# Designed miniproteins, single chains: the designs that were tried, part 46

Each design is a single chain, and the fold is of that chain. pLDDT is the mean over its residues in the fold that is shown.

## One batch from the design tools (miniprotein)

Design m1583
Fold by ESMFold2-Fast:
Structure m1583 (fold): chain A 101 residues (1-101)
Amino acid sequence: MKLKIEKIEVRATPDEVEIKVKLKNATESQARAIGMAAADALRKAGGTDIEVKVTKNEVEIRAKVSPDVTPEELAQAAVDGVREAAKRLGAEIGEINLTVE
């Protein structure tokens, strides 16, 4: 069965970006790879205090927004990081929801 990213939910506020990635048919190592790719992308884009929680069914990442980056730029970097990891793993991507507050 093919690894699938069922949903990417991103919530961006002036202070914090939260990303939730819902996975289907993932191994724990594949889920961890997706989480690490998103965390790395967030760090490179100016995210700080990055927290990652990984299960085989869901990856949750949170990052603080630094003064030199917008929440929207940080959110987009996270989505791009997940997309790149998905491409490397041969995963299909489903819904992407981005909320900016």
Scores: mean pLDDT 84

Design m1584
Fold by ESMFold2-Fast:
Structure m1584 (fold): chain A 91 residues (1-91)
Amino acid sequence: SELQQILNEIIEKYRLSPQAQQILQMMVGFIESHVAKLSPSLLEKFKERMLELIEQYKASDQNNFFLRMKLTIEAHDKARELVREARAEQG
């Protein structure tokens, strides 16, 4: 999928940890389970939101369970917003 290709490129480029990969993979899986395709504008927005999460993760104490939980929730919220925007474009 296009989302998975973007994620794989980001993983390689930024040398993401397994924990960061898991959070972003959850975001991809959520979006793909709810919408078949994102528009080009929403694909750019998806990429921006992934990069924001990566910056937050790098700036944070990665051993802090509560911080990892917070980032997981933020990733899910960002994925939900993208799904809502995609559905609005389709309906």
Scores: mean pLDDT 79

Design m1585
Fold by ESMFold2-Fast:
Structure m1585 (fold): chain A 102 residues (1-102)
Amino acid sequence: SKKTEVGLEIAREGYELAKKGLKENDAVLAGYGYGLARAGLEAVKSDPNAKKEDILEAEILEGLAAINLGIARMLSETPKEEIEKGIEKGYEEGKKKYEELG
């Protein structure tokens, strides 16, 4: 299904951005990446045609993004509220990408 395909792409993008955020000491970017990965997982889980392996891949990507965010947050002087805004923005942008697919 196109929704699962796009959801997995969003989750992969989210994980890559969470890794980049950790590498660049940017906890807000890591949070944005985690938000995207969470939205991608939600897209895959909302698709009735999603295979169990697709759901598992999306869950792994979201989990890995969460780990990278956790490490970036521990190393960062960035206020928790700013990181949380990054997460919410990433989630909203990811959700918009798959909801527009109707």
Scores: mean pLDDT 89

Design m1586
Fold by ESMFold2-Fast:
Structure m1586 (fold): chain A 72 residues (1-72)
Amino acid sequence: MLLHVGLLNDGVLHVFSESVDEEAARAWTESHGGAFFTVPEGLVERNFEVLSGPLVHDAIDDAAVTRVRLKE
């Protein structure tokens, strides 16, 4: 499965489910000064660990953030 991912300038990662529109997710990410990617689900699971929040968001939500970091 592919996931839409927005990486914000403060290092916050938003992971959107495939049900979220790619164009909307990209526009939201760019409006917050972030970089937008579409990645395989397994890439996120292998390379990042979840520190807080749900890993995947079904909708664009400015109030809810998922914090992740690169695995060592």
Scores: mean pLDDT 63

Design m1587
Fold by ESMFold2-Fast:
Order: structure tokens, then sequence, then C-alpha cells
Structure m1587 (fold): chain A 91 residues (1-91)
């Protein structure tokens, strides 16, 4: 579906933004994914989108709060894993 294609594109963009340390882009992507999660009627798909939103929110928050580099790297790797898992489950 077009909605699934859009979600997959946003997940790929999020992974790129994380690797490029583009926090402004990540915030925009997180807002779009959250809007999609709110509009999603399938509870499984909603939970997957909400998981992606939560992982991105945690990473963005720690970066903006200047958390220790080791902690930021830990949540960064976790966010990438969550995005990969959500992408696999939506395909």
Amino acid sequence: SSATARALALLDEAKEAIKNNDIERLQAIRRELQAMARAETDPRRRALLEAAVAALHMYITLVKENAPEEEIERVRENALRVLDEVEAQLR
C-alpha cells in the first residue's frame, strides 16, 4: 500500500539521518512517523510505528541533552536495530 511504502521510505531516511547525525531531519521524520502511527487502524502496524517513534525519541533526547558519548552510541545502535526490525515486519 502507499502508506506502507511511505513508512518504509521514512524508516530508510531515519537510518540515513542517524548515520549522518542529522538531528533536525530525525525530528521531522519522528513527527511524520508519529502522525502515521496515530492514523494507523491496524494495532500490529501501529505498535511497530510506535516502537520506531520511541527509539528515535530516545536517541534525539539524549543527543539534545549532551549525554555521555558512550550512552548516545548505545541508544544509536538500539535505534538502528529497532528501525531494521520494524522495516522487516512491515515488508
Scores: mean pLDDT 90

Design m1588
Fold by ESMFold2-Fast:
Structure m1588 (fold): chain A 88 residues (1-88)
Amino acid sequence: PPPNSEERTLIVTGLDESTTDEDLRAYFSRYGEVTAVHVIRDPLTGRSLGIGYVGFASAEDAARAREAADGAVFKGKKLGVERAVLLK
């Protein structure tokens, strides 16, 4: 889903191509209640772009997840975790 609440939505980069929405939900659920997940894929090839969104029920859970997961290794890849910002 698109970033809707900046404090509660994270953009995750550095995802392995095998990472699914379910993988993101399972990983980030340890930090709090995950309300939404989405791995961005190329619409023609179905290939992962290595980027996803994770939404939390609270800003505190999102902040905790960002601090703990930024730079963590997941599926052999180092994650980048930031607050979601919609670029125009």
Scores: mean pLDDT 76

Design m1589
Fold by ESMFold2-Fast:
Structure m1589 (fold): chain A 62 residues (1-62)
Amino acid sequence: ELSAERLARLQALNREVSRIIDMAEAGAPQAVIDEALAALAARFDLSDEAVAELRAAVLAQA
């Protein structure tokens, strides 16, 4: 079962991922998407594998 803190962190992460997908759908350059993903990884302490999966998912939407 998830603690309130862990749930809030996951909700914040999901919100930021949705924002990056919206940017990609709006035609933002890959460099801008990559910078946003790097900032997200630093903020949420994501692994390289997690960042790669998110990047692939974001680019698949664009």
Scores: mean pLDDT 78

Design m1590
Fold by ESMFold2-Fast:
Structure m1590 (fold): chain A 86 residues (1-86)
Amino acid sequence: SAIERIREAAERAASLLDADAQEVLRAGVEKVIEHIKNKDFQAARDEVLKMTAAVVARAFAARDGDAMFAALEAGNEMLAAIGELE
């Protein structure tokens, strides 16, 4: 399912993120899933973009390229999964 794909993308990225970034990702994913359950796909996409931007900005400030690319990849997978839902 799209929800499973979103959770798995977050788990893969989490292994490359610090604890604070992991919490931002975890909280953001729950909001994305809530929006999907409400069929508010625009709000779900907006939440993915907001969450991804926050994690990427943190990784960029830390000069952690691996964390930055992991966050971008997870964001792209989540947007693709939402796109398959209409």
Scores: mean pLDDT 86

Design m1591
Fold by ESMFold2-Fast:
Structure m1591 (fold): chain A 89 residues (1-89)
Amino acid sequence: SRAEALERAERLAREGQELVEKERERAAATPEPNWYSEEIQRLGALTYAYVLRARGDLEAAAEVEALVAAGRYREAMELGHARVLELEA
């Protein structure tokens, strides 16, 4: 049961990563600079932090979380995105 719960958590982390990637790509395709609400940026950054923790990059996760705590949501999302791409390379 514990192993099943961990497998589900990892799957949700991967799904969250895909959703944040799609949202970032959508924003890049939109000419409006405020397409993301601050809440969407914050949740996206926290989703990246969760993915980084699930993949074992606790240092990168902590950096993203620190930026979120400082209210730097855009920087947090950009850092999280870059670090997740690094793990997939």
Scores: mean pLDDT 75

Design m1592
Fold by ESMFold2-Fast:
Structure m1592 (fold): chain A 119 residues (1-119)
Amino acid sequence: AAEAARRRAIADENQALLRRVLAELRATLEAQLPVARASPPASAAEEAALRARIADVLADGFETMARHLEAGDFAAARAAADATIARLRELVEEAARAGAVDLLEELLALTTAALAADA
């Protein structure tokens, strides 16, 4: 009973934090796409490097949130989500200034699909 309730609370909070990170990423991508389109186009190598950095931040953020939730530290998990959102915003803004239009459009499509699948 207590263990089942704990597992449900962890799963529910994890889903809520994942949705929050993805929703904030989607909003930032939508806001920054016009900036990217107004910027000189990024090279394929620059887009690949930015894609890798964004993927690493997402992977590390989600793993850190999951570790804190499993430890029962919901406050630390929420703080990790906030830090991940802030870091993703910085990287998306950097990508937009670099003119990484194709990358930002791809990420917006993937983020939108992920949010739709979790509805």
Scores: mean pLDDT 89

Design m1593
Fold by ESMFold2-Fast:
Structure m1593 (fold): chain A 87 residues (1-87)
Amino acid sequence: MKERLEELKKKYEEINKLADEVEKKVVASGDKKEEEKFREIAKKVQELIIEAIDYEKEALETGDKEKYEKAEKLLEEAKKLIEEMKA
């Protein structure tokens, strides 16, 4: 069960690396519209990650498969949002 928490941590680190790369490009551009858009997306990504962590904790405690699936889906959505900004 601790293995799933480690998997979540790895996915979070991947999202953080992508976000750092996007932030670096946005800051370098000096474009305030891109900075504002990145800030809004970063806030949504943080909300998705927090919700995913909560669902994963519940899944680990209860063994509820549906909660685990929700956590994974939320992390995938967070990653997609950051990847879209990178493109």
Scores: mean pLDDT 77

Design m1594
Fold by ESMFold2-Fast:
Structure m1594 (fold): chain A 55 residues (1-55)
Amino acid sequence: MSKEEIAKRIEEGSYKIGKALGGEAGATLGRMEGEEAGLSQEDIERAAKAGKEGG
């Protein structure tokens, strides 16, 4: 999987977790998964924002 594809999946997953468990949980998971996957800072922040917006 490309890093761009991984970033999009983490963003989508973070949004869903935010919707299910609350925006702080989604933001935290998006940040952690993005960092673990070695994403850019911009992609990590996008995932965190998506998680927050989900909640």
Scores: mean pLDDT 81

Design m1595
Fold by ESMFold2-Fast:
Structure m1595 (fold): chain A 99 residues (1-99)
Amino acid sequence: SVTISNVSAASSVAGGGTLTVSFSWSASTPGTYRFTLEKAPASNPDDWQFVASKTTTASSASFTVSNLTKGTTYLFRVKVTDLATGETATSAPVQVTVT
């Protein structure tokens, strides 16, 4: 099994619609895992949209997201897929207001 933890989102203090989403993960079995970042506006929290994906063997990773609307509150979540089995897990969402 695979578990995502420590999901956080931090908006750039300089503003400009940029933020970083960071997460940690653990897996019971070695393998190739693909991590997908999704976002939804807090005004429509069921409207999950693909943002980015990456494959990593490190126990933590981050995504940089740009061109977001300043002053808007978004939800971010991380989904993981085990590429060998097709097993998926999804993190709890984190909420952030873009500055």
Scores: mean pLDDT 79

Design m1596
Fold by ESMFold2-Fast:
Formats: structure tokens, sequence, C-alpha cells
Structure m1596 (fold): chain A 61 residues (1-61)
């Protein structure tokens, strides 16, 4: 399904915060940003934040 621009911006903000808090390394951050920009992360920003905090990164290497 198409992802609204505001939702993508919120997902990118969550990824940035997770990186600053040390939940993501640089490669994981870049991979997630690329997938979000392609609309390939079918998760709400809240769901994405929860998974990252649990050590589950929904980005494919």
Amino acid sequence: APIPAELKEHQLLIVEIAYQEGYLDEEQKQALIDLINRGEIPLSPQELAELIKQGIVPARP
C-alpha cells in the first residue's frame, strides 16, 4: 500500500532517534532509510520503534 509522506517522515525520525540511542549501527540506519524511502517498511512509526528497541531490525542486508 502507498505510504503517506508524513508517515515516511515519522519513520525516518524514529530511525534517527534509534541510531542516536545506539540501537542501530550506521549500515542498519542506511539500509532502513533506503527501505523507508522505497515504501518497503509496512510498519507504523511506533511499531518500527518497538521492534528496533527489541533488536529486531526489519531491514534486509
Scores: mean pLDDT 75

Design m1597
Fold by ESMFold2-Fast:
Structure m1597 (fold): chain A 75 residues (1-75)
Amino acid sequence: SEDALKHLKKALEALEQGNVEDAKKYIKRAAEAATKQGKMEAVAHLSEALKILQRNPEDLEGAKKHVEEAIKALE
């Protein structure tokens, strides 16, 4: 949980800066950590965040919503 949360904090910072590529990088790292820990609810939200950024890179708020839901699922 701690490692996934650290990556998601960096993902939120990247989204705040409009840095889509760094946001995707940190979301992927968080999803890998969450998968290893069996945190499937968090993994589902992170997958949706990645799909949003891939299809609509300007939808930073949509991606942020799913990252925040993943953080909630990990706490």
Scores: mean pLDDT 85

Design m1598
Fold by ESMFold2-Fast:
Structure m1598 (fold): chain A 79 residues (1-79)
Amino acid sequence: ELETARAALEAAADVLDKAGLTEVADLLRQAARSPTMDEMVRLNDQAMKKAGELAKKSKEALKALEEAIRAARAAAEAA
């Protein structure tokens, strides 16, 4: 039901906002306040896309750091 969907989106937004993902939380709150199901789905999809972009960028940064640490260790062992 629409009311259940709105409550779930608000709860999810609170969790994400507390985790520092304020932009995603704001999109979910807008979705929860949308007058139609179609607008709610569109805003929820936008929030998911934003979350995915942030996750991908963080994963790429972590991989680069792991490679740098591995290279530094290999250089130290070879000295």
Scores: mean pLDDT 71

Design m1599
Fold by ESMFold2-Fast:
Structure m1599 (fold): chain A 61 residues (1-61)
Amino acid sequence: LNEEELEEIIKNLEKGLEIAKKEKSKTIARVVIKDAEEILPYLSGEKKERVEEIIKEAKEL
């Protein structure tokens, strides 16, 4: 995965989290968490922190 591909994936995760929050959907939140956990090992620095925050927020739903 290159930098542009990772950024696109993270943006899609952020969008999914927003939908989960708006709809209060634990099902959507669970999917976001799984997808985020799958890419987390490939991330470092700011991108890793962003994805960890997405997981944290999704788990609070």
Scores: mean pLDDT 83

Design m1600
Fold by ESMFold2-Fast:
Structure m1600 (fold): chain A 80 residues (1-80)
Amino acid sequence: TLEEKAQLARVMAAIARALETGASVEEEVRKVLASMSPELAEAVLRGLPEISTDMSKEEAREARRRYEERLRELEAEIAA
């Protein structure tokens, strides 16, 4: 669903932000998932791609920007 895609993009943005800032990926992902229903969190986790944690801060910043933009697009589609 569009909601599942939006929440997946939100989780990916949180992962990228954690890598950019040196924060805990596990902690940031947990916070995002905790804001969802259990059913939605399960669907998002099922769709989550494997991501390398061995990326530069610059690469993480670009990934975060891309996922944040995708999230905005999906939220606009949901609101339409």
Scores: mean pLDDT 75

Design m1601
Fold by ESMFold2-Fast:
Structure m1601 (fold): chain A 88 residues (1-88)
Amino acid sequence: MSKEEVEEIAKKSREAVEETKAKMEEELSTLPEELRELVRKALEEAIKKFEEAVKAAEEGDYEKAYEHAKEGLEVLAAAGREVDALLA
């Protein structure tokens, strides 16, 4: 994996977070307080993982960058699934 490819993954990951955050903000207004806290914490954790991915990419650790980006997406997916299950 090239440095350019890793930077693209990090950028797309940040874009995915922003899109997911906007969608979740719309849903958060209708969620119980406990769920809103859970989702907010998940968003914070995902952002941290994406920041770690960018840092690893800057250091040339392509494998680490990919791992952190994937972890961030998994955190968001898990939170979304939990919200969907409770809203269904």
Scores: mean pLDDT 72

Design m1602
Fold by ESMFold2-Fast:
Structure m1602 (fold): chain A 95 residues (1-95)
Amino acid sequence: MDPERSERFRQAVAESLAPHRDDIIKLAEDGIKAEEELLKFYEENGDEQSVADSKRMLERLKEALEQTRAGDVEGAISAILISAVSIAIYKEKKK
């Protein structure tokens, strides 16, 4: 891929996300809470694989949150995607 095209795409994403940084931070915080509740659920059910996966997602989400606070676009994208997945799974499990 052309490096100039990759940089321009990154800049376009950054410009699109910049007005929503506080909303992305809040989404990541909500995602962390959802993942912490999922971790408790999996531990109570003895699901060792889901416990390991949930711990890894929680670590990645905390890292993505700090990267988002530092203005890193890749961190913001990761925060959105991981948070959306964690929240969706949490909502499904509470049914």
Scores: mean pLDDT 81

Design m1603
Fold by ESMFold2-Fast:
Structure m1603 (fold): chain A 83 residues (1-83)
Amino acid sequence: SNFDELLELLRELSEKYRENSEHLAFYETLIGAVEEIKKTKDLQLVNEMIAGIQEYISLETDPELREELEEILDLVQKIKAEL
């Protein structure tokens, strides 16, 4: 499912960036939000998560990090379409 794909990606990125406290905290926050959405199907929380990811992308200058954030955003938008 798109939920399982997103959670796996976020866990991989958390491990990849484990020594970057800001990136780690962001990905851990997203994991918690995704698990909550999986339980509640809360469309408002999905929209808030999309907005937060888009803001983070707009501030990111590293092309690899931007691409990874855009992959996360794509999966979140697919989840929204299934709600």
Scores: mean pLDDT 87

Design m1604
Fold by ESMFold2-Fast:
Structure m1604 (fold): chain A 100 residues (1-100)
Amino acid sequence: SKKEKILEIMKGILDELKELEKKYPDNEELKKVKDLAEEGVKEMEKAKSVEEMLEIAKKTTEKIIELLEKAAEKASEKEKEIIEELKELIEEALKEMEKL
């Protein structure tokens, strides 16, 4: 269903962000991104409708993309490449949610 697809997408994003933070624990911006994603998932669980849940998911994903851009600015060359690759995957996830 639409609700299950939104949750699957957002949990997938959160899992990828958790793995990225584990690889680069000294990048404070990545920690902020992961924390933002966790809070977004919690707010989605409190949503009163699928429409509200989708709005929270989209807004959270847009903020994640913005913070990943900031995380990349302070990153080493290799770290930056990995962050930018993940950002592209998350941008595709946002497009998928926009079709819902």
Scores: mean pLDDT 86

Design m1605
Fold by ESMFold2-Fast:
Structure m1605 (fold): chain A 96 residues (1-96)
Amino acid sequence: SLEELMEEYIKATNLSEEEVNSELFKKLEKDLKEALELIKEGKEIPSSLASRLLPTLMVLVRDESAVEAKKFAEEFIKHLPESNKKLKEELEKIMK
C-alpha cells in the first residue's frame, strides 16, 4: 500500500519530521500513488514518472527489511515500457 511504502521510505532514509512535512515528500507520495494506480489498472508507467521514482526505488530495494518496496519494485519493473530497458535492467540488478 502507499502508506506502507511511505513508512519504509522514511525508515530507509531516516527522514526528520521536517523532511516528512516537506513539499518534496508530498510530491514523492503523489508520484508513488500515481504509479500504484497505474499498476493496479495494468497500465504502463510513463518514462517521466519512472525517472522521477528511480532514485527512491534504488534506495528502498537496498533495504532488506523493505518488503513492500521490493514487491512494488517488481510490479514497477513489469509495467515499464521498452524505451526504459536500461532502467529495467539496472533495477533488476540491484534487486538480486
Scores: mean pLDDT 75

Design m1606
Fold by ESMFold2-Fast:
Structure m1606 (fold): chain A 104 residues (1-104)
Amino acid sequence: MDFLFEAFGPEGAKTFAEKLPVTNKREEAEKHLILGRAYFEQGKLDEAKKHFERALEIAREVGDKYLEALSLRGLADVYRAQGKTEEAEKYEKEADEIFKELGM
């Protein structure tokens, strides 16, 4: 959630996400997306990657195409920050194709 970073910054968003109750797999994936973004904003790329990968696994398991696309965009951001442009473009393209299928 972009407004969490505006209100609390990366560390505040991370603390908020860690304290969120997780009652189902979709909420678990959302929590990992927030944590991945928080670590990314802190420059902790390896931690960010692990959280985005976990969010992607759960999104695919529950069939949530929107969370899948957001997780793929997070991975694209990480790969781009690491200078892996070809991998970043691949994940961005996969995310864009899903958003197009969703009419977004």
Scores: mean pLDDT 81

Design m1607
Fold by ESMFold2-Fast:
Structure m1607 (fold): chain A 68 residues (1-68)
Amino acid sequence: VTDEQIEDTFKRLVEFLEEKGEEALIERLTLLYGFSEEEARRLVELLRKRELTEELKELITKMLKKAL
């Protein structure tokens, strides 16, 4: 996983949250990436701040690794 992949994924997740809403994103994270509901809600909470923090980078990295 590269920093560019994390940044691109962050932008896509923010767009998804804005277009489809919180519940749709939680469903996608749990069904496609194997997140717990609690993990998915935490990711959404961090995304709402619109800042790519280290904690958010770690969650995005975990998501990308689970997608493999």
Scores: mean pLDDT 79

Design m1608
Fold by ESMFold2-Fast:
Structure m1608 (fold): chain A 76 residues (1-76)
Amino acid sequence: LEAVRAALEELDTDGDGKVSPGQVVEAAYRAGLGVDEKGGLGIVFAASFLDTNGDGKVTIEQGVEAVELAKKYGYL
């Protein structure tokens, strides 16, 4: 999951510590996790669940957690 964090930091081009659910999917793909359509959907749903303030963004740490949740529930 270190590779996911590194990819999320690279995708955070504004440096605000926030990423979209789509950027979390891209980070997991760059990390070599074999993200298919099911994996992508699982990450998006997990990231949306973690987006408690409803701004459409998650922190880098929440992005890593979304990938962990997708793996835990069998999407990855």
Scores: mean pLDDT 75

Design m1609
Fold by ESMFold2-Fast:
Structure m1609 (fold): chain A 89 residues (1-89)
Amino acid sequence: DIEELVDRVIELLRRLVERALARGELTDAEAAAADLAAREAQLRELAKDATETQELVLRLTLRVLEGEVAGRGEEAFEAARAEAEAAVA
């Protein structure tokens, strides 16, 4: 279900943006909100006609974001990279 996948990605991105603002890592809350809204619109348009490759990228992105929220971003990114490489081999 690609719509559920997009919903989860946007939820985690919002959580990461809120965390970064709370930590002072982002200083422009309005710009961050605008960027998040633009990415949500882009992902929802992609979900309309998503290819298998685009769905795979979204699933890998979700796992990376889940890892980042959990404080295991580097581990999650390396795992996603390995899976992406295997998928195109």
Scores: mean pLDDT 78

Design m1610
Fold by ESMFold2-Fast:
Formats: structure tokens, C-alpha cells, sequence
Structure m1610 (fold): chain A 91 residues (1-91)
């Protein structure tokens, strides 16, 4: 019971980190930064993820580079979901 909730929290935490990176990349691109600068930020953030989450980080980076507006929206939604899961974990 508690172990399952802890696993869900860790999963959400790592997905939220990937979402934060995608949101930051999207904001940089929308502010007029180069794709090279935005990609470098994303790659650095992905390097900090656990091995099992690096593929999802790469997917989020690719999505942010192709559609920054949708990626920024996705980050806002993930932030809300992460906050909900964190509350459940502390409950």
C-alpha cells in the first residue's frame, strides 16, 4: 500500500522534472532563444534524470522543440497533477 504510493510519487516526481524541462525549453523558444540553446538546456536536464526516465525526457524535449506552445500547456497540467499526488503521498 505505502510502497505503491511511494513508487507512484517517485514516478510523478521524475515525470514532473521532465515536464519542467520541457516547459523551460518551450519558454526559451517562445522568447526567441535559438533551438541550439533550448536543446542544450533540455539535454543538461535529461542527464540529471534516473536512467529509466531518460527516454521520456528525450520524448518531452522533442515535443517542446516541435510545438513549444503545447509543451508549455503540458507542463502546467503536469505541475497540477504532481501537486495532487504529493498531497496524497503526505496524507
Amino acid sequence: KKEALERAYETAKNLYKAGEMAGAVAEMLLAGASEEEARALGEAAIAELPEEFKPIGETYLAAALSDPEAALKGYEEEKKRYEEIEELYKK
Scores: mean pLDDT 75

Design m1611
Fold by ESMFold2-Fast:
Structure m1611 (fold): chain A 88 residues (1-88)
Amino acid sequence: SSVEKYLEEVKELVEKISKQIEEETDPLMREVLKASLKLLLWSTVRWLVAEKVDLTDPRVQELLEEIKSVLPPEVQEHLDSLVEKAKA
């Protein structure tokens, strides 16, 4: 599905940015990369809401958990918050 392909593409981008954050030694650049990552997550959840995607669908939940697993720990809670607000 288009939703599955989109979330798989988002996971690839998240993984690349998360790796850059892990390897980055400049604190200011790390914060810029984290902000970019949070913006990507916000855009992703907003797209799912706009497309009327069922966030209770097991496949959608599985793909979101895969994205969460490759996020830095400090950003994982941000994704959870965005998804929770989208369900309300």
Scores: mean pLDDT 86

Design m1612
Fold by ESMFold2-Fast:
Structure m1612 (fold): chain A 110 residues (1-110)
Amino acid sequence: SEVEKLLEEMKKILEEALEKMKTASKDEALKIFEETLDKVGDILQEMAELAKELGADPKEVGKILEEAFEKILELYEKMLTASKEEALKLAEEAAKILLETAEKVAEIAK
């Protein structure tokens, strides 16, 4: 399905970003993370619109995205003051939340 293709694209983007962040400076890692959030955010919005077109409840989709974005903001704020090693762990947690969010959107899309 189109939603499954977007999920696989998002997985690849997150995996590539995390790998690049491992060898980057902290400032460069934060930049990579911010750029990755923009790309993944666009994919999640596209997945959400496709899910709605397939008959998913707009309120349920909206709630899933809101809860995810609140958690990502909390992790990002922690990354700003963390060590490089701690920031990488927080980025891995953020990637997991984003993937779980995309999987939930894909499930409610039928």
Scores: mean pLDDT 87

Design m1613
Fold by ESMFold2-Fast:
Structure m1613 (fold): chain A 64 residues (1-64)
Amino acid sequence: AEEARKAAEEAREAARSGDKEKARKASLNMQHAGVRAAALGDDEAAAEAAEASREASKTNGMGP
């Protein structure tokens, strides 16, 4: 849960600063932490990580 929140905050900060490399790294960390948080039933942390992932993906140009 706490790990997911930290990863989500890093991803958001990277997205806001426009740092593509940091956004990519933070997005990956947050994705892993978010999955784990969801498995533990921490929906709040998981949702926060998912939102941060989308913001980071927009910043580094990742997408389907």
Scores: mean pLDDT 66

Design m1614
Fold by ESMFold2-Fast:
Structure m1614 (fold): chain A 94 residues (1-94)
Amino acid sequence: SVDEILEKAYELLQEIERIVLGKEDVSDEEFRELVEELLELLKQLKEAMPEDEYKKILSRVIEYLEHIASQSTDPRRKELLEELIEEVKELLEE
């Protein structure tokens, strides 16, 4: 279950990156849904794995999201990614 959640989370991160790089075209609504799904998977990991491992995963996710956000040319999508980064940082501090 943990491995399946991790695989899905990384697949979503890669999909978000492809969209930001213009390799895949989706609506703003679909983009928001992907961001929300990723956040929910990260919340599920908190209950499914040890705290030290969870914090390591979240730190790596934050670094990857910051990289993706830096590549975004769409201000609205960049704002959504920055909001997601803040939410993930809040999960890390808890």
Scores: mean pLDDT 84

Design m1615
Fold by ESMFold2-Fast:
Structure m1615 (fold): chain A 100 residues (1-100)
Amino acid sequence: MSAEQRAQLQEAVDIVAEIARERNIPESVRTLLMAMIADMIAEEDEAAARAGVRAAFAQLSREEQELVLEALREMLRRSTNPALRARLEGMIAIAEEVLA
């Protein structure tokens, strides 16, 4: 993992920990959210990354999908790393498509 990818992942971990404390997010949802973010950061093929996130998100219940979408929106509001912000925007777009 590159230094840039590690920086994105570290900011994501820190923000998710803050949100989970404030909003009492279930551990299962937090774990899956972090796995999706880590995979998006690691995958250089944008189409493959988007397909992976879509597949993972589609396996969730509607309630879990809504929790993940709200967590992603809050993460985007708190994130400062431009590359992480772009990935979060992409994940939000996919989540909104699946929920429609």
Scores: mean pLDDT 81

Design m1616
Fold by ESMFold2-Fast:
Structure m1616 (fold): chain A 86 residues (1-86)
Amino acid sequence: LSPLEKVALEVAELVLEIGRRNPAIPQELVEKAAEIRSKIVRGEKLSEEEVEELIRIAEEALSTLPEDDPLGQQLRRLLEELKKLL
């Protein structure tokens, strides 16, 4: 996997983990994150549009969490790393 796909995989997996623990996250966002994760696991390269969609999904997931949430802090750090690779 390229560095971009590695970080994107971690973002997608963390969104799925947050979705399992937090029912306030819309199911549609969890499903989209799962689709992106599935593509990466299959060795498919993500388009810039798919990476941007993953960033939007992750930011919306973050909006459902308290500012001091440990998973939220981890997701924010991964998003900064992902954005630097674009």
Scores: mean pLDDT 84

